# Designed miniproteins, single chains, continued (4): the designs that were tried, part 44

Each design is a single chain, and the fold is of that chain. pLDDT is the mean over its residues in the fold that is shown.

## One batch from the design tools (miniprotein)

Design m13604
Fold by ESMFold2-Fast:
Order: sequence, then structure tokens, then C-alpha cells
Structure m13604 (fold): chain A 62 residues (1-62)
Amino acid sequence: KEEEIKKLEEEIAKAEAELAAARAALAAAPDDIEAIAAAIGAVLRAIGDIFLLEEKLKKLKS
């Protein structure tokens, strides 16, 4: 419904912002393997979250 669609759109926007932050962290930490590993994990998690939210949004908009 409209409220659920809006909530999913807001969650997608939040996840996109988190992905951007994780990518920036990865770019800023080339010499720290621990920070690089954490940033890669954050990027992968954010991509997965965005994919699942987009699938839910697609089902609601069908």
C-alpha cells in the first residue's frame, strides 16, 4: 500500500547512502587491511539490502 511503498523507498534511499559511505571509506583506507575488509563487507551488505528492498517495492507496485 502507499505507506509501505513510501517506507521501502525511504529504506532504499538510506541503504544507498550507506553504500556511498562504505565506498568512500574503502577509497580512503588503501593501506589498512582491517578497514578495507570492513568496508568491503559493508558494501556487499548494502548492495544485498538494496536488492531485497527493490524486489519488495517491485511486488507492491505490480
Scores: mean pLDDT 78

Design m13605
Fold by ESMFold2-Fast:
Structure m13605 (fold): chain A 115 residues (1-115)
Amino acid sequence: MRALYEALIAELEAAGVDASLARELVEAIENKDYIKALEYAIRLARQGDGVAALALREALAEYYKKKGIAFDARRALSPEEIAREAEELLKKLNKEEQEELGKIVAEAFTRHVAE
């Protein structure tokens, strides 16, 4: 656990991700606190982080597809724009739906930092 956590943080820091906020995100993922993971990913994307923005874009596309809503993940949204889209959706979701979206974000984020 600890060695994998340290390796992941080092990878995120090497990718130019904010180490303090990325550390909080990784801890939330490890604790399976998917609502906090979603909130931290939104905050990272709002600060311009491309990895968090990519994870949010993929998660929104998957979530909307599952709900039968059209969403074009290729629509060149800036990190700040995708964070705003996710934040607006979050306000409309109940706790279980927020956890579902957060889990998809956590899985997408972990996939992109494992390269």
Scores: mean pLDDT 74

Design m13607
Fold by ESMFold2-Fast:
Parts: sequence; structure tokens; C-alpha cells
Structure m13607 (fold): chain A 73 residues (1-73)
Amino acid sequence: SEAFAQALARAAARAVKEGKKSVDVSAAGLARATGAPRATVSRRLDELVALGAAERTATPGTYRLYVDPAPSR
């Protein structure tokens, strides 16, 4: 789970540096980067969707993560 969180944090940091409010990630790509089973990564991403932190895209297995360049305070 920590490797998954770190991979998401790296993707979010890149989006923030580029002035973007979101970054697209794939469950398969995250599974390869973290060494976790794809099913586990997909479940984690679905939990983020339920929390309003991510959205499923039109491309199967691809998710949009929402990031903000400013802290919420």
C-alpha cells in the first residue's frame, strides 16, 4: 500500500509542477511500478473514485486523479 501511495504522490507532484489539476494513470502501469497485482491496484483506484479523489475515464483501466496546486488549508 505504501508503494501505491508513493506512485500516486509522484504522479500528483508531476501534475502540480506542470500546472495541471489532474493526471491520468493506468491500473496496469501502477501495478508494474509497484509490483502489486492489477486487481489490488484497480480496487485501490476504485476506492479513490468512491472518495471523490479520482474518476474513471472512457479508457478501460485508466483513471483521472485530481490534484490541486494550492493546499486546502
Scores: mean pLDDT 77

Design m13608
Fold by ESMFold2-Fast:
Formats: sequence, structure tokens, C-alpha cells
Structure m13608 (fold): chain A 65 residues (1-65)
Amino acid sequence: SHTTEAAARILAVAAAFELGAKEVRVEGDRVTLTVENLSEEQREAFERTARALASLGYEAELIEV
């Protein structure tokens, strides 16, 4: 639904800012965040966001470069 898509995009963008992501992609049912490095606190934040996205039917992926 449009509401679910909007919620997923909002969560993805919020997570990108929280993690200091270089890139965020939302394509179909997949959210991809690209980061240079992460603290344990940022990894925990990603895990919480990934669980929220999963509840909306989205898969979250974290790429560390």
C-alpha cells in the first residue's frame, strides 16, 4: 500500500541519517544502506530499523565499504 511504502521510505531515510550513510536505496521491497564504518551502537540502530522494515514486508541490507 502507499502508506506502507511511505513508512518504509521514512524509516530508511531516518536510518541513513542516524548511521551517517553514504547512500540509501529503496527499490521494490529492499532497502540498502551503504556506510564507511559503524560503531556497535550504529549496528544496533540498524538492527532495530531492519526489524521495523521487516514488519512492513521490506528487507534491509547494510553494506560497509
Scores: mean pLDDT 82

Design m13609
Fold by ESMFold2-Fast:
Structure m13609 (fold): chain A 82 residues (1-82)
Amino acid sequence: DKIDKISEAGGLLNEGLESKDLKEAEKLIEEARKLLKEAGMSEEEIDELEKIALEGVKEGKPEKAKEELSKLLEEIGKKILS
């Protein structure tokens, strides 16, 4: 199910943001990208989610990045279901 893939990807992005290792965060983000692509998201939407996640790791502001990712994933999910 497309929703299940979006939810799993969101979990991986959040796990990446909580990672203290940039290499591990990048690996989790790559796994999330694959799920989002399978769910029918565009490369542009996936790139925006990746950017938010990577900036969250670099800035040390995971809470803000998690909120932004959650809102964007919900918006895109509604479009995919419509």
Scores: mean pLDDT 78

Design m13610
Fold by ESMFold2-Fast:
Structure m13610 (fold): chain A 88 residues (1-88)
Amino acid sequence: MTLLEQYEERIKKDPNDAKAYFNMGNVYRSQGRYQLAIDYYDKAIELDPNYAKAYYNRGLSYKALGRYDLAEEYFKKALELDPNFKEA
C-alpha cells in the first residue's frame, strides 16, 4: 500500500485529520506536484489554522513554483504561529 493510500484511508475514517492532509501535501511536494501539494496544505490549514508547519511547507511549494512573494508571506505566517519554528 502506498503512503498516499494510507493517508486517503485516514481521511476516509476521519475527514478532520489535518495531519493526514499535511502528509499528503508532503508526498505530492516530494513528487514535484507543487500545486496539488498546496491544495492539500490548504485543507490542513482549513482544519487547523494554527498548523505552522503547513504554512511553512505551503511557502516552500510556492517558492518552487517561482511565487516568491507568496512564499515569504507564508513563511512569516508560520513564524507568527510558532516564533521558534526554524524549518519544516
Scores: mean pLDDT 83

Design m13611
Fold by ESMFold2-Fast:
Structure m13611 (fold): chain A 61 residues (1-61)
Amino acid sequence: MQKIEDLLAEASRLFLEGRYEEAIELYKEVIELLKEIGDPSLENTIKLLELNIEEARRFLE
């Protein structure tokens, strides 16, 4: 699996397992990698991942 795909799959798995802090760190890494690519088609994906981080953070409150 490509690095970004592998990290995204792992982040999603951690989120589903309730391991929110670990999921947030991997989502942040994926977002950074996607921003480095600079592809406009990825803007919606980045936004969705940012929302996933916000959701995970709410569970840690």
Scores: mean pLDDT 81

Design m13612
Fold by ESMFold2-Fast:
Structure m13612 (fold): chain A 71 residues (1-71)
Amino acid sequence: AEELEKKAFELHEKALELKKQGKYEEALEQYERAAELYAEALVKRGELSEEEAEEAVEALRKYVEERKKAI
């Protein structure tokens, strides 16, 4: 479980670095990957069901897509 959280944190840090470089689309892609790993970690900890995790990730993907259209 902790390994997934560590990997998610590394992807989040990479996203921040890409954002600093003005690579916003690549940064959003890394944020999405980090969110998927966080959701999986929460499922393994029993804090979230697999269905809830899928819904949360899908909501985030939709939010990211709407944000890209608003820019």
Scores: mean pLDDT 74

Design m13613
Fold by ESMFold2-Fast:
Parts: structure tokens; C-alpha cells; sequence
Structure m13613 (fold): chain A 96 residues (1-96)
């Protein structure tokens, strides 16, 4: 696995463990990580993860199964991607 992808995965899973089901807090922390990142691929990955958490929050608030499915698809792409570029490309394809 790409070391930058592994670092982003480890950070995301840490935040998810520390803030279970608190989608808003996880999204805010991911946006902070993006703002503090000098690597553009790492920044873009954290911003897409923040969008994933924001979609999950909307799915819960609106009781919307399509948004819940979209959040699930984004999470599956993230977990199964071996590099930041693969993750970013697959997310862009899903969201078009």
C-alpha cells in the first residue's frame, strides 16, 4: 500500500474510533487535516473523506437511503484503494 494512503487510512480510522457516529466532528477534523497538509493528494483525500462524513450526516438527518448508499460506496472505495490517486480518481468517477 502507498505510505500516504496508509497514513490517511490510519488517521481516518482513529478519528472514527474516537468519535463514533459523530459525523460532524469527524468532518470538521478532516477539513483541519486537509488545511494543514502540504501534499495536494493528501489534502484532496481528506476533503473527500470530510464530504463522505457530511453525506452520512445528511443521510441520517433526512432518513435518505440513497445518501446512505452513496456514503457506503465512498467508504468502500476508500477502504479498497491502494493509493491516494486511485481513491481520488474513483471518488471523482462516483460523484459525476
Amino acid sequence: MDPDMEAVQNEYFRLSAEHPTDFATIAARLRELAANSKNPDVREAYLYLAELEEIALRAKQENDPELALLAGKLRDIFVNSKSLKEFIEKVKELLK
Scores: mean pLDDT 87

Design m13614
Fold by ESMFold2-Fast:
Structure m13614 (fold): chain A 88 residues (1-88)
Amino acid sequence: SLPPTLPELEPGLRVGQEIGGWKVLEVRYDPERGLFHLVFEKDGELYALVVGTEEEVRAFMDKYGLELIGRREVGGKVLAVGRKKLPP
């Protein structure tokens, strides 16, 4: 099956919130550094959206064992989308 689309981030999104069947596991926003990450779970799969420097994005993907499924540059930062199948 195709992976579902990550939900749009709205102000006030918090850990434990459900949106469109996605469960929010982690949210971090650092406005001074322009860094952002959020992690969602749906149907036994973990998805992450990460904005940061090339080094920070790489470290995040490696730390969580995420498969890189998308990457682009946004506002002088790297935006990456990662996916991981959760163990049963």
Scores: mean pLDDT 69

Design m13615
Fold by ESMFold2-Fast:
Structure m13615 (fold): chain A 60 residues (1-60)
Amino acid sequence: SMEELRKRGRELEELGRQYKANGDFAESARLYGEAGILFYQAGDVERARELLAEGAKAAA
């Protein structure tokens, strides 16, 4: 369901934030990317774009 996709996306976003805070930018980028894809699949395109951009910044 769309609700399950958003829930999983939030969980991955929280993990990505945690890894970023710990300086693991590679893992953070992966997690934000996965969260962004889940929000995109849930139809939340704006949120997906934000998360994918955050992941790209972490990977740079």
Scores: mean pLDDT 86

Design m13616
Fold by ESMFold2-Fast:
Structure m13616 (fold): chain A 75 residues (1-75)
Amino acid sequence: MEERIRKAQELIEKAKKLLEDTENAAKYGSIEDVRKKVEELRKVAKEGQKIPEASLEVANYAARGVKLLKEAEEK
């Protein structure tokens, strides 16, 4: 049980950092950088779906990343 909670926390932290990277890419990088970070964030979200303690929070970070990508594409 503790191992699953630790893995959940690691995935949540990784997703949060990827979202921060996505936000920085949207402000200072190329649209390709944003796409790459969102793709990585989606992969973390898919892995998080297997861990109930991480699934909702990781999915929320992924949704925010997708919104940033859409805004960058519409720019």
Scores: mean pLDDT 80

Design m13617
Fold by ESMFold2-Fast:
Structure m13617 (fold): chain A 73 residues (1-73)
Amino acid sequence: MTDEELAEKLKKEGEELIKNAEKEAEELGISTEELLERAAEHLEGLAEYFESQGYPKAAEAAREEAERLRELA
C-alpha cells in the first residue's frame, strides 16, 4: 500500500465513521462524543506512526481526519 493509497483509505474510513458514529457508539455503550474523541486520539497516534514510516501524505490525512472528528465531538 502506497502513501497516497493510505491517505485515501484514511479519508474513506473517517467518512464512514462519521456516518455510522451514533450507531457504533450505541453498540459500544458509550456516547457519540466519546467515540469521536477516542477515534481522533487514535488517528493522531497513527499520524505520528505513518510519518515515522515515511508516509507523510497518510500522516497529514490522519491529522486532518482527527481534527474533523474533534470538531464534531
Scores: mean pLDDT 82

Design m13618
Fold by ESMFold2-Fast:
Formats: structure tokens, sequence, C-alpha cells
Structure m13618 (fold): chain A 70 residues (1-70)
């Protein structure tokens, strides 16, 4: 299963930090304006990244997480 994290309402600086973090972990990243979508083939790494993003941005960002089966 692929693990998908969608993050909205990020500032450009916050989006850049998230993209950098996801790339360091070897995850797929797509940026569309103020929305960042991250896809992880490792659900454990995806959950850890989602928690880190929530800690960094708190209530300022909208974070949606779901699993894709095929």
Amino acid sequence: MKYVIEIENLTPEQAEEVVRLAKELGMEVKVEGNKVTITSEDPEAGVELARRIAELFGDQASITVYGEEV
C-alpha cells in the first residue's frame, strides 16, 4: 500500500521545507501552489513524516493522510 500525505495552507517557505524533508527520505513529492502531496511506499516512514509536519506547523496547515491500495 502507498501512503499519501496531502498538506494545504503552507507558506512558500514551509512548503520548501516539507519538500526538502520528503526528498531526503526518498519519497515522491508534488507541489501545486500552496498544496504539497507526498507519496511513500513505506507506511511507517510516511506516518513519521506526517507527525513531524504536524509538530512543525501545528494548526496552521491542513494535513490529510490516506492509504492507496491500487
Scores: mean pLDDT 77

Design m13619
Fold by ESMFold2-Fast:
Structure m13619 (fold): chain A 61 residues (1-61)
Amino acid sequence: MKEEVLRRVEEEVRSLAPPEIAEQLGRAARETVEYMIEQGEDPEEAGERVVTVIRTRLEDR
């Protein structure tokens, strides 16, 4: 389940980001979610939170 969430977050962020930063932002999002899971957060909740933050930042640009 953890690997599934990490892959989903990376792919979703890549699809939202401009091509120039899609790979970098996707990797950063995945690493952030992985860190949050290691700190004891729920994988689904951590993924949702990180994706929401990134989506908001891209829209507020």
Scores: mean pLDDT 80

Design m13620
Fold by ESMFold2-Fast:
Structure m13620 (fold): chain A 91 residues (1-91)
Amino acid sequence: VVELLREAIKAIEEGKYKEAGLLLTSAQFALLAEVEDARLAGDEEAARLYEEALRKVQEAGKAFDEGKNEEAIKLLEEAAKLAEEGERRRA
């Protein structure tokens, strides 16, 4: 998931907006899967981290749709940090 978020940030920075939109959609589905997996494993803290990351990706998608690219990048960077924390917790 973290890699998808980093790829989305790069796509926005490089003006590859169609690719960025697809990566944002893929990141949302990947984060939703991570939330479900964490819940099934009984890891409530990992689930909360992935849920917060998902919310930030959804906010980033809205900002991106509004042309607020800097805000979208900031939200995606925050989402990546939360997803990394979730991954480290499960390792």
Scores: mean pLDDT 85

Design m13621
Fold by ESMFold2-Fast:
Structure m13621 (fold): chain A 115 residues (1-115)
Amino acid sequence: MIKLEESGGGTFAEGSSVRLTAKVSGVDFSKVTVGWLRQTDSTPLAVVATIGPDGSTSYAPEVEGRATISVDYAKKTLYLDLRDLRPEDTAVYYAVVETSTGWVFGKGTELRVVA
């Protein structure tokens, strides 16, 4: 069974930076696409960033240039670094693993950005 354990959320000031982390177990991390989704009160669940087994990355336009997704395969840890935080980055962030039957989600970590 795939398990994802997110951390790093909390309340942050506008213009600051945060690192979200997720520990991944139950899957070979080097063989799958992993990523981050977010859900806000005003936005449906949406992809923020992904990284494939070949190291290819993708970013949502809203975070492009402010976000970096990375993986540590030895530690089985997925990261999302967000810079220049904005109130619109306020969301629940979910780490995800892509499988043949769909996306497997963690429990999420809440990020609140205050002006």
Scores: mean pLDDT 84

Design m13622
Fold by ESMFold2-Fast:
Structure m13622 (fold): chain A 72 residues (1-72)
Amino acid sequence: HLEKAVQLLEEIIKENPNNAEAYLTLGRVYLKMEKYEEALKYFEKAISLDPNNEVARKLYEEAKKRIEEKKK
């Protein structure tokens, strides 16, 4: 379940706050939960830790697009 995945990833981040992969995965979980603002924040953090991560950049743009669609 998605809530259990969030809890596990939050524990990983608490142990290693520079784990870009954990932030990326947490963003993906929030994206599946349709919590686009939260997903965007975690993708931003993943990009800040690993600027060359093309997957994180693509998912950031996807979350941003979903937020804009919600407003329009």
Scores: mean pLDDT 82

Design m13623
Fold by ESMFold2-Fast:
Structure m13623 (fold): chain A 61 residues (1-61)
Amino acid sequence: MQLSPVEAIRRLREAGRQEEADRIEELYKKMVEASKKGNYDEAKQLREELERFVERAAAEL
């Protein structure tokens, strides 16, 4: 992944791709929440999904 989730969200919003930016933001928030609750397996799954989504979106930016 070349972009951080925060950078990907910003770039997608600047490009007018609001729905994709919102999805990445939701996944990122869920991942952080899972980590805070100690659900590291769930956080890992969410991180992998987030990385895949960001990489796919970034390839089209």
Scores: mean pLDDT 78

Design m13624
Fold by ESMFold2-Fast:
Structure m13624 (fold): chain A 80 residues (1-80)
Amino acid sequence: MEEVRREAAEALRRIGNEFLRRQAKELAEKLKELGLEEVAKEVEELIRRGEEAERRGELQEAEELYEEAIRLAKEAIKKA
């Protein structure tokens, strides 16, 4: 029973991370369109680190990295 609960929670977290990763990538593209290449590069680096964390099964770390990428991108767009 506990194993099944952990697997279900992990699957839901992976779906959530896929959504966050997609949002972060969309924001990185928007930063490039605005000429904010340095910030776009930082956002892409955070996405890459998140993808590496997902590959290791570190889903919480991946979530935090994707959320940081989104935060950084939104702040840069707001200042542009």
Scores: mean pLDDT 82

Design m13626
Fold by ESMFold2-Fast:
Structure m13626 (fold): chain A 89 residues (1-89)
Amino acid sequence: MTAEEYYELGKEAFEKGDYETAILYYQLALYLDPNYYEAYYNLGQAYFKLGKYETAIKYYDKALELNPDYEEAKENKEKALKELEKKKE
């Protein structure tokens, strides 16, 4: 399997609400392509859905490190920071 194929399997799991399976597939995509910034972003999204906002922020930061113009990662990092102010994770 390619990084893109694992990424697509992660997206399918995410769409079904299986965030833990999505995380596993995104991690496999990143193992094959460590520069896959969309996989870091979607890994952040999966952790966000699980209420793990600090972990989500770390992955959004990694996506932004690889692609500083990734507006969706900036926006969702701000959302995670606001959720973290509510003392979750």
Scores: mean pLDDT 87

Design m13627
Fold by ESMFold2-Fast:
Structure m13627 (fold): chain A 69 residues (1-69)
Amino acid sequence: MEEVERLLKEAQRAMLAGDEERAIELIEEAAKLATEEDIPGFTMLAMLATVLGLERVARAANEAANRLA
């Protein structure tokens, strides 16, 4: 849980820096450790990515959330 939150926060920083590849990598790494309790974190990240126009990042976060459900 703590590690998943850290990885999602790092993904947010990568998104804000415009580093989509790094953001996707961090999201996938977080998804490997995550449980269904972490779904809100991935959903919020997908919403942020959508607002920023980062379609690939939004897709990765939404797919991760769907895998955890």
Scores: mean pLDDT 84

Design m13628
Fold by ESMFold2-Fast:
Structure m13628 (fold): chain A 56 residues (1-56)
Amino acid sequence: GAVERANLAGAGAALAGGSGLSPEEARKMGYEQAKKAGGDEETAELAGEGARNAAL
């Protein structure tokens, strides 16, 4: 559901943003983390965007 999507996106963003990656690298890692956690395409995109923003 929406809460699960938000939680997966947030977790992926936090992990990627904390890693010292460039914004583009953080976006890719957030996307991959959400996908590996069983997130759908929309959840993965949200995780990637959140990670990119956290790395800015």
Scores: mean pLDDT 72

Design m13629
Fold by ESMFold2-Fast:
Structure m13629 (fold): chain A 55 residues (1-55)
Amino acid sequence: SAAEVGRLARELARTAGLSEEQAEAIARGAEAGARALGAERVREALLEALRGAGG
């Protein structure tokens, strides 16, 4: 769901060391993007980015 994409984005932002305000803004943006483009599409893009960054 879009809400799950928002939660995932917030956790990724926190892991990256961003502030709570930045994490909330990123989560809201990701949730809005999921509503516009589809939750599965945005979720997959976020997970792919995380896998690439993790090595």
Scores: mean pLDDT 78

Design m13630
Fold by ESMFold2-Fast:
Formats: C-alpha cells, sequence, structure tokens
Structure m13630 (fold): chain A 64 residues (1-64)
C-alpha cells in the first residue's frame, strides 16, 4: 500500500494521499490515470484498466 500511495502522490503532485481519497477529486484526469496504470503495471505486475480506475477511483479500490 505505501509504495502505491507514494506513486499516486507522484502522479497527482499532491501529498498526503489517503487510501480512501478519490483519484479524480484530487485533480486526476484520464491522462494521469493512464500514467498511473502504466507505472502500477511496471511496479506491481498487475493489469488495471481505465474502467477499473473509474469504477474504483481510490487507492484501496484499485488494489482490490
Amino acid sequence: MDKFLKLVEKILGVSPVNVDDDFFELGGNWKKASKLIAEFEKEFGKHVSLQDVWDNPTPRGILS
């Protein structure tokens, strides 16, 4: 979780990010979501789609 929260903070340029914070409410957009997905797949080896981020836009939801 901590590595992923730091990744979200880096992508959005905001800190701190909590596990229940909405990515899009923190200033995220589709371009930033695409960057988050690419970095997440690179770091964690798990595939996540843009639809998955839209349906579960919190760090907790994305990791579930």
Scores: mean pLDDT 78

Design m13631
Fold by ESMFold2-Fast:
Structure m13631 (fold): chain A 79 residues (1-79)
Amino acid sequence: MEGITVPLEKAKKLLEETKELPEEKKEEKIKKIEEVLRILEELRRLIDRVMPESEERKRLLEELERLAEEAKKLKKEIE
């Protein structure tokens, strides 16, 4: 759980940091969003590999999907 929670919190923090950056840092914002998407994809693969089907797994995958959608929406707004 900690091995999933820590990178998940890092992804959330990167999204919030992206929202706080000024307009002049467009390239930095995009890089942070791409890092978030990379973390979420790695977590999805880890969860699929190590977690059997369970309510906890379903909840985590739902949270990852929500964050990925938020990151993609933010990237579209910046681009």
Scores: mean pLDDT 79

Design m13632
Fold by ESMFold2-Fast:
Structure m13632 (fold): chain A 112 residues (1-112)
Amino acid sequence: MVELSQPPSLTVKAGGTVTIPSTAGSSIDPSSITSWLWLKQRPGELPELVIENTSTRAPGVSSRYSASRSGGTAYLTISNVQPEDSALYYTLAVDSDGRVHRGPGTRLTVEA
């Protein structure tokens, strides 16, 4: 499996905007990645799907969440950040061979 890179932690103030990157390592051909998924995991809870296909939000997910892709990097942007947005955010990248590459996750801390 090929490794994805994410910053281990980010801090943002409530009401602010944060952008979380996930980058394909040099051993991944970025053109082979067909889809990027973003998952949110709070301590003691099952992972929640927030972005189901690169820039498409999962049903029922707040419009404060948006996603984009540029080359080998996927971005999750959260606007008007709320305390409940404090969680681990990680990516799944699906390639043209159907292989799934998982990111290590970014722990987001929201300050009051």
Scores: mean pLDDT 83

Design m13633
Fold by ESMFold2-Fast:
Structure m13633 (fold): chain A 57 residues (1-57)
Amino acid sequence: SGIAAAIERVLGVPADDVVMRVANRELKEALGVDLFELSAEEAEEAIRQAKELGKQP
């Protein structure tokens, strides 16, 4: 799906079922969004924002 492609594009890791489930949990906790309710474009932006938050110590 477009969501799996967004995860691979932004995070550089294979988007298997476990990675997609973990990403959804992280996005709900960090941004309050449900990854599977987003478009591929919205998902890519949300993952990008969560990645930037993860860079902050």
Scores: mean pLDDT 73

Design m13634
Fold by ESMFold2-Fast:
Structure m13634 (fold): chain A 61 residues (1-61)
Amino acid sequence: SNKEEVEKLAKEAIELAKYMGLEEAVKEIKELLEEALKNNVSPEEFAKRIGEIINEALEKA
């Protein structure tokens, strides 16, 4: 289901962000997951938003 794919993407992204020391990105991804589950966001849209969060965090590091 879309929910299962979104939760899987969030888990993988959170693990990556934690490994890289991107604490703010971890927080933002968790908040994005909560909103995505409420609004039935597609896995594709969710992945795009995660990519934006991680990219912005890396630019600040």
Scores: mean pLDDT 83

Design m13635
Fold by ESMFold2-Fast:
Structure m13635 (fold): chain A 112 residues (1-112)
Amino acid sequence: SDLDQLDAQIEKAKELSDLISDDVFLELLPGQVRGYIQLLQSPDPLTRYRAATLLAYLLRRAAELGEAGKAAVEPLFDEIREALQKALQDADPRVRAAAAEALAALDQVESL
């Protein structure tokens, strides 16, 4: 199905991201986060689902990198939280679930 293909593509994107160094990841992180926040406004629910899921992944990796990950995302905390809280009210239950996971990851980063 289109969803199964999308989930496979998301997993491949995560695998490829894991191959880049932490320094390169941290340099790209603010731009990637802003991009996915914008994609959460897409009229396509699969695009919003992809954005929320990858945002959760980025925030989890930031948390794993400790203070460096927090420092890279901290200027965006309010923007991320506002976007994800809005996504919790999304019409698509898959988007709501992914947004909840991303908010949990954000809370983990803020707690560092």
Scores: mean pLDDT 88

Design m13636
Fold by ESMFold2-Fast:
Structure m13636 (fold): chain A 65 residues (1-65)
Amino acid sequence: SKQEEAKKKLEELKKEAEEQREELEEFLREEGFSEEEIEKMETEDLAYVLSLREYRLLARELKEK
């Protein structure tokens, strides 16, 4: 079901966000977030940021073409 697929993808995103935490924190600094704001972010917030970063990278490639 879509619900089970979404659950699995969310779990995978959370694990990936934890593994890429340092890189996501650097991305947030580049986007203008403060260290205090970054420290307050939970795993779910980092998973969202991972998705946002991936989207922006793809959007930049499309814009350049």
Scores: mean pLDDT 74

Design m13637
Fold by ESMFold2-Fast:
Structure m13637 (fold): chain A 88 residues (1-88)
Amino acid sequence: SEKERLLAQKIAAIGILLAAAVLEGEMSEEEAKKIWELVKKAWEAYEAGDYEKAAEYFREAAELAEKAGGGNGRAIAELLREMAEIVE
């Protein structure tokens, strides 16, 4: 589906932005790992058809990215909030 394709593309972008944030010192490797684990949980919920749970996990990941701060952290948070809206 088009939604699945858009979500996959955004997940790939988030992976790149998380790597950039760690390399630039905007967040720790541990913070990036926690965000990525929530993204994986969101995707698993989406595949299971639990769209409400998927949106919740994406929003939790967005809050962690926002708290980490920096340009990459803000970009990740925005993408994750958009993904939460797509799955609802």
Scores: mean pLDDT 89

Design m13638
Fold by ESMFold2-Fast:
Structure m13638 (fold): chain A 74 residues (1-74)
Amino acid sequence: SRDEVLRAIAAMLATVRALTKDEAHLQLVVRAGRLILEGDIEGATKVYNELASTLSPEQQAELSKLFAEVLAKA
C-alpha cells in the first residue's frame, strides 16, 4: 500500500541521515523514494546503487535491508 511505502521510505531517510549526516546522501534517498512512488523501480535501483557505492560495507548491508523492504511494499 502507498502508506506502507511512505513509512518504509521515511525509515530509510531517517537511517541514512543517522549513518552519514550527509545531505547529498539524503537527496539520493528522496530521489529513489520519488521514483518508487512513480513506479520507476529500475530508476530507483540505479539511484540506490549510487548511494550504496559511497557507503561502508556495514552501512550498505543495513541500507540494502531497508531498500528491499521499500521495494516489497511497492
Scores: mean pLDDT 80

Design m13639
Fold by ESMFold2-Fast:
Structure m13639 (fold): chain A 118 residues (1-118)
Amino acid sequence: MPPRVYIVALGMVDAADNAEAALYAEDEDNRPVAVPGSIEATSREELAEMIERVRRYAKENGATLLLGVAEGETPAEAYAKAAELARRLAEEAARLGAPGLAEFMRGLAEAAARAAAR
């Protein structure tokens, strides 16, 4: 049978409609998996389109999807919320036995926290 796939995706958007997104996927053997059509988003509209594509891919392939979107009035607020959300997604990924997803989200949480402090 094809291996089970785990996907984690985090988006953030500010009140000026600037967006950033990150995605990582692995199989049940902790091997990285490429998700087709997943691209970086730079606007609120592109982020919404990316989220819809990732949700459809997960549904069509029976993949477990961990998804979060952080929204803020300023870039700093959006990054601060993204850092908190990334920590929660890392904990959920660890509970699912998806260590690559957990490590990826921990790295994003640290990067987002640094960006929020600027």
Scores: mean pLDDT 83

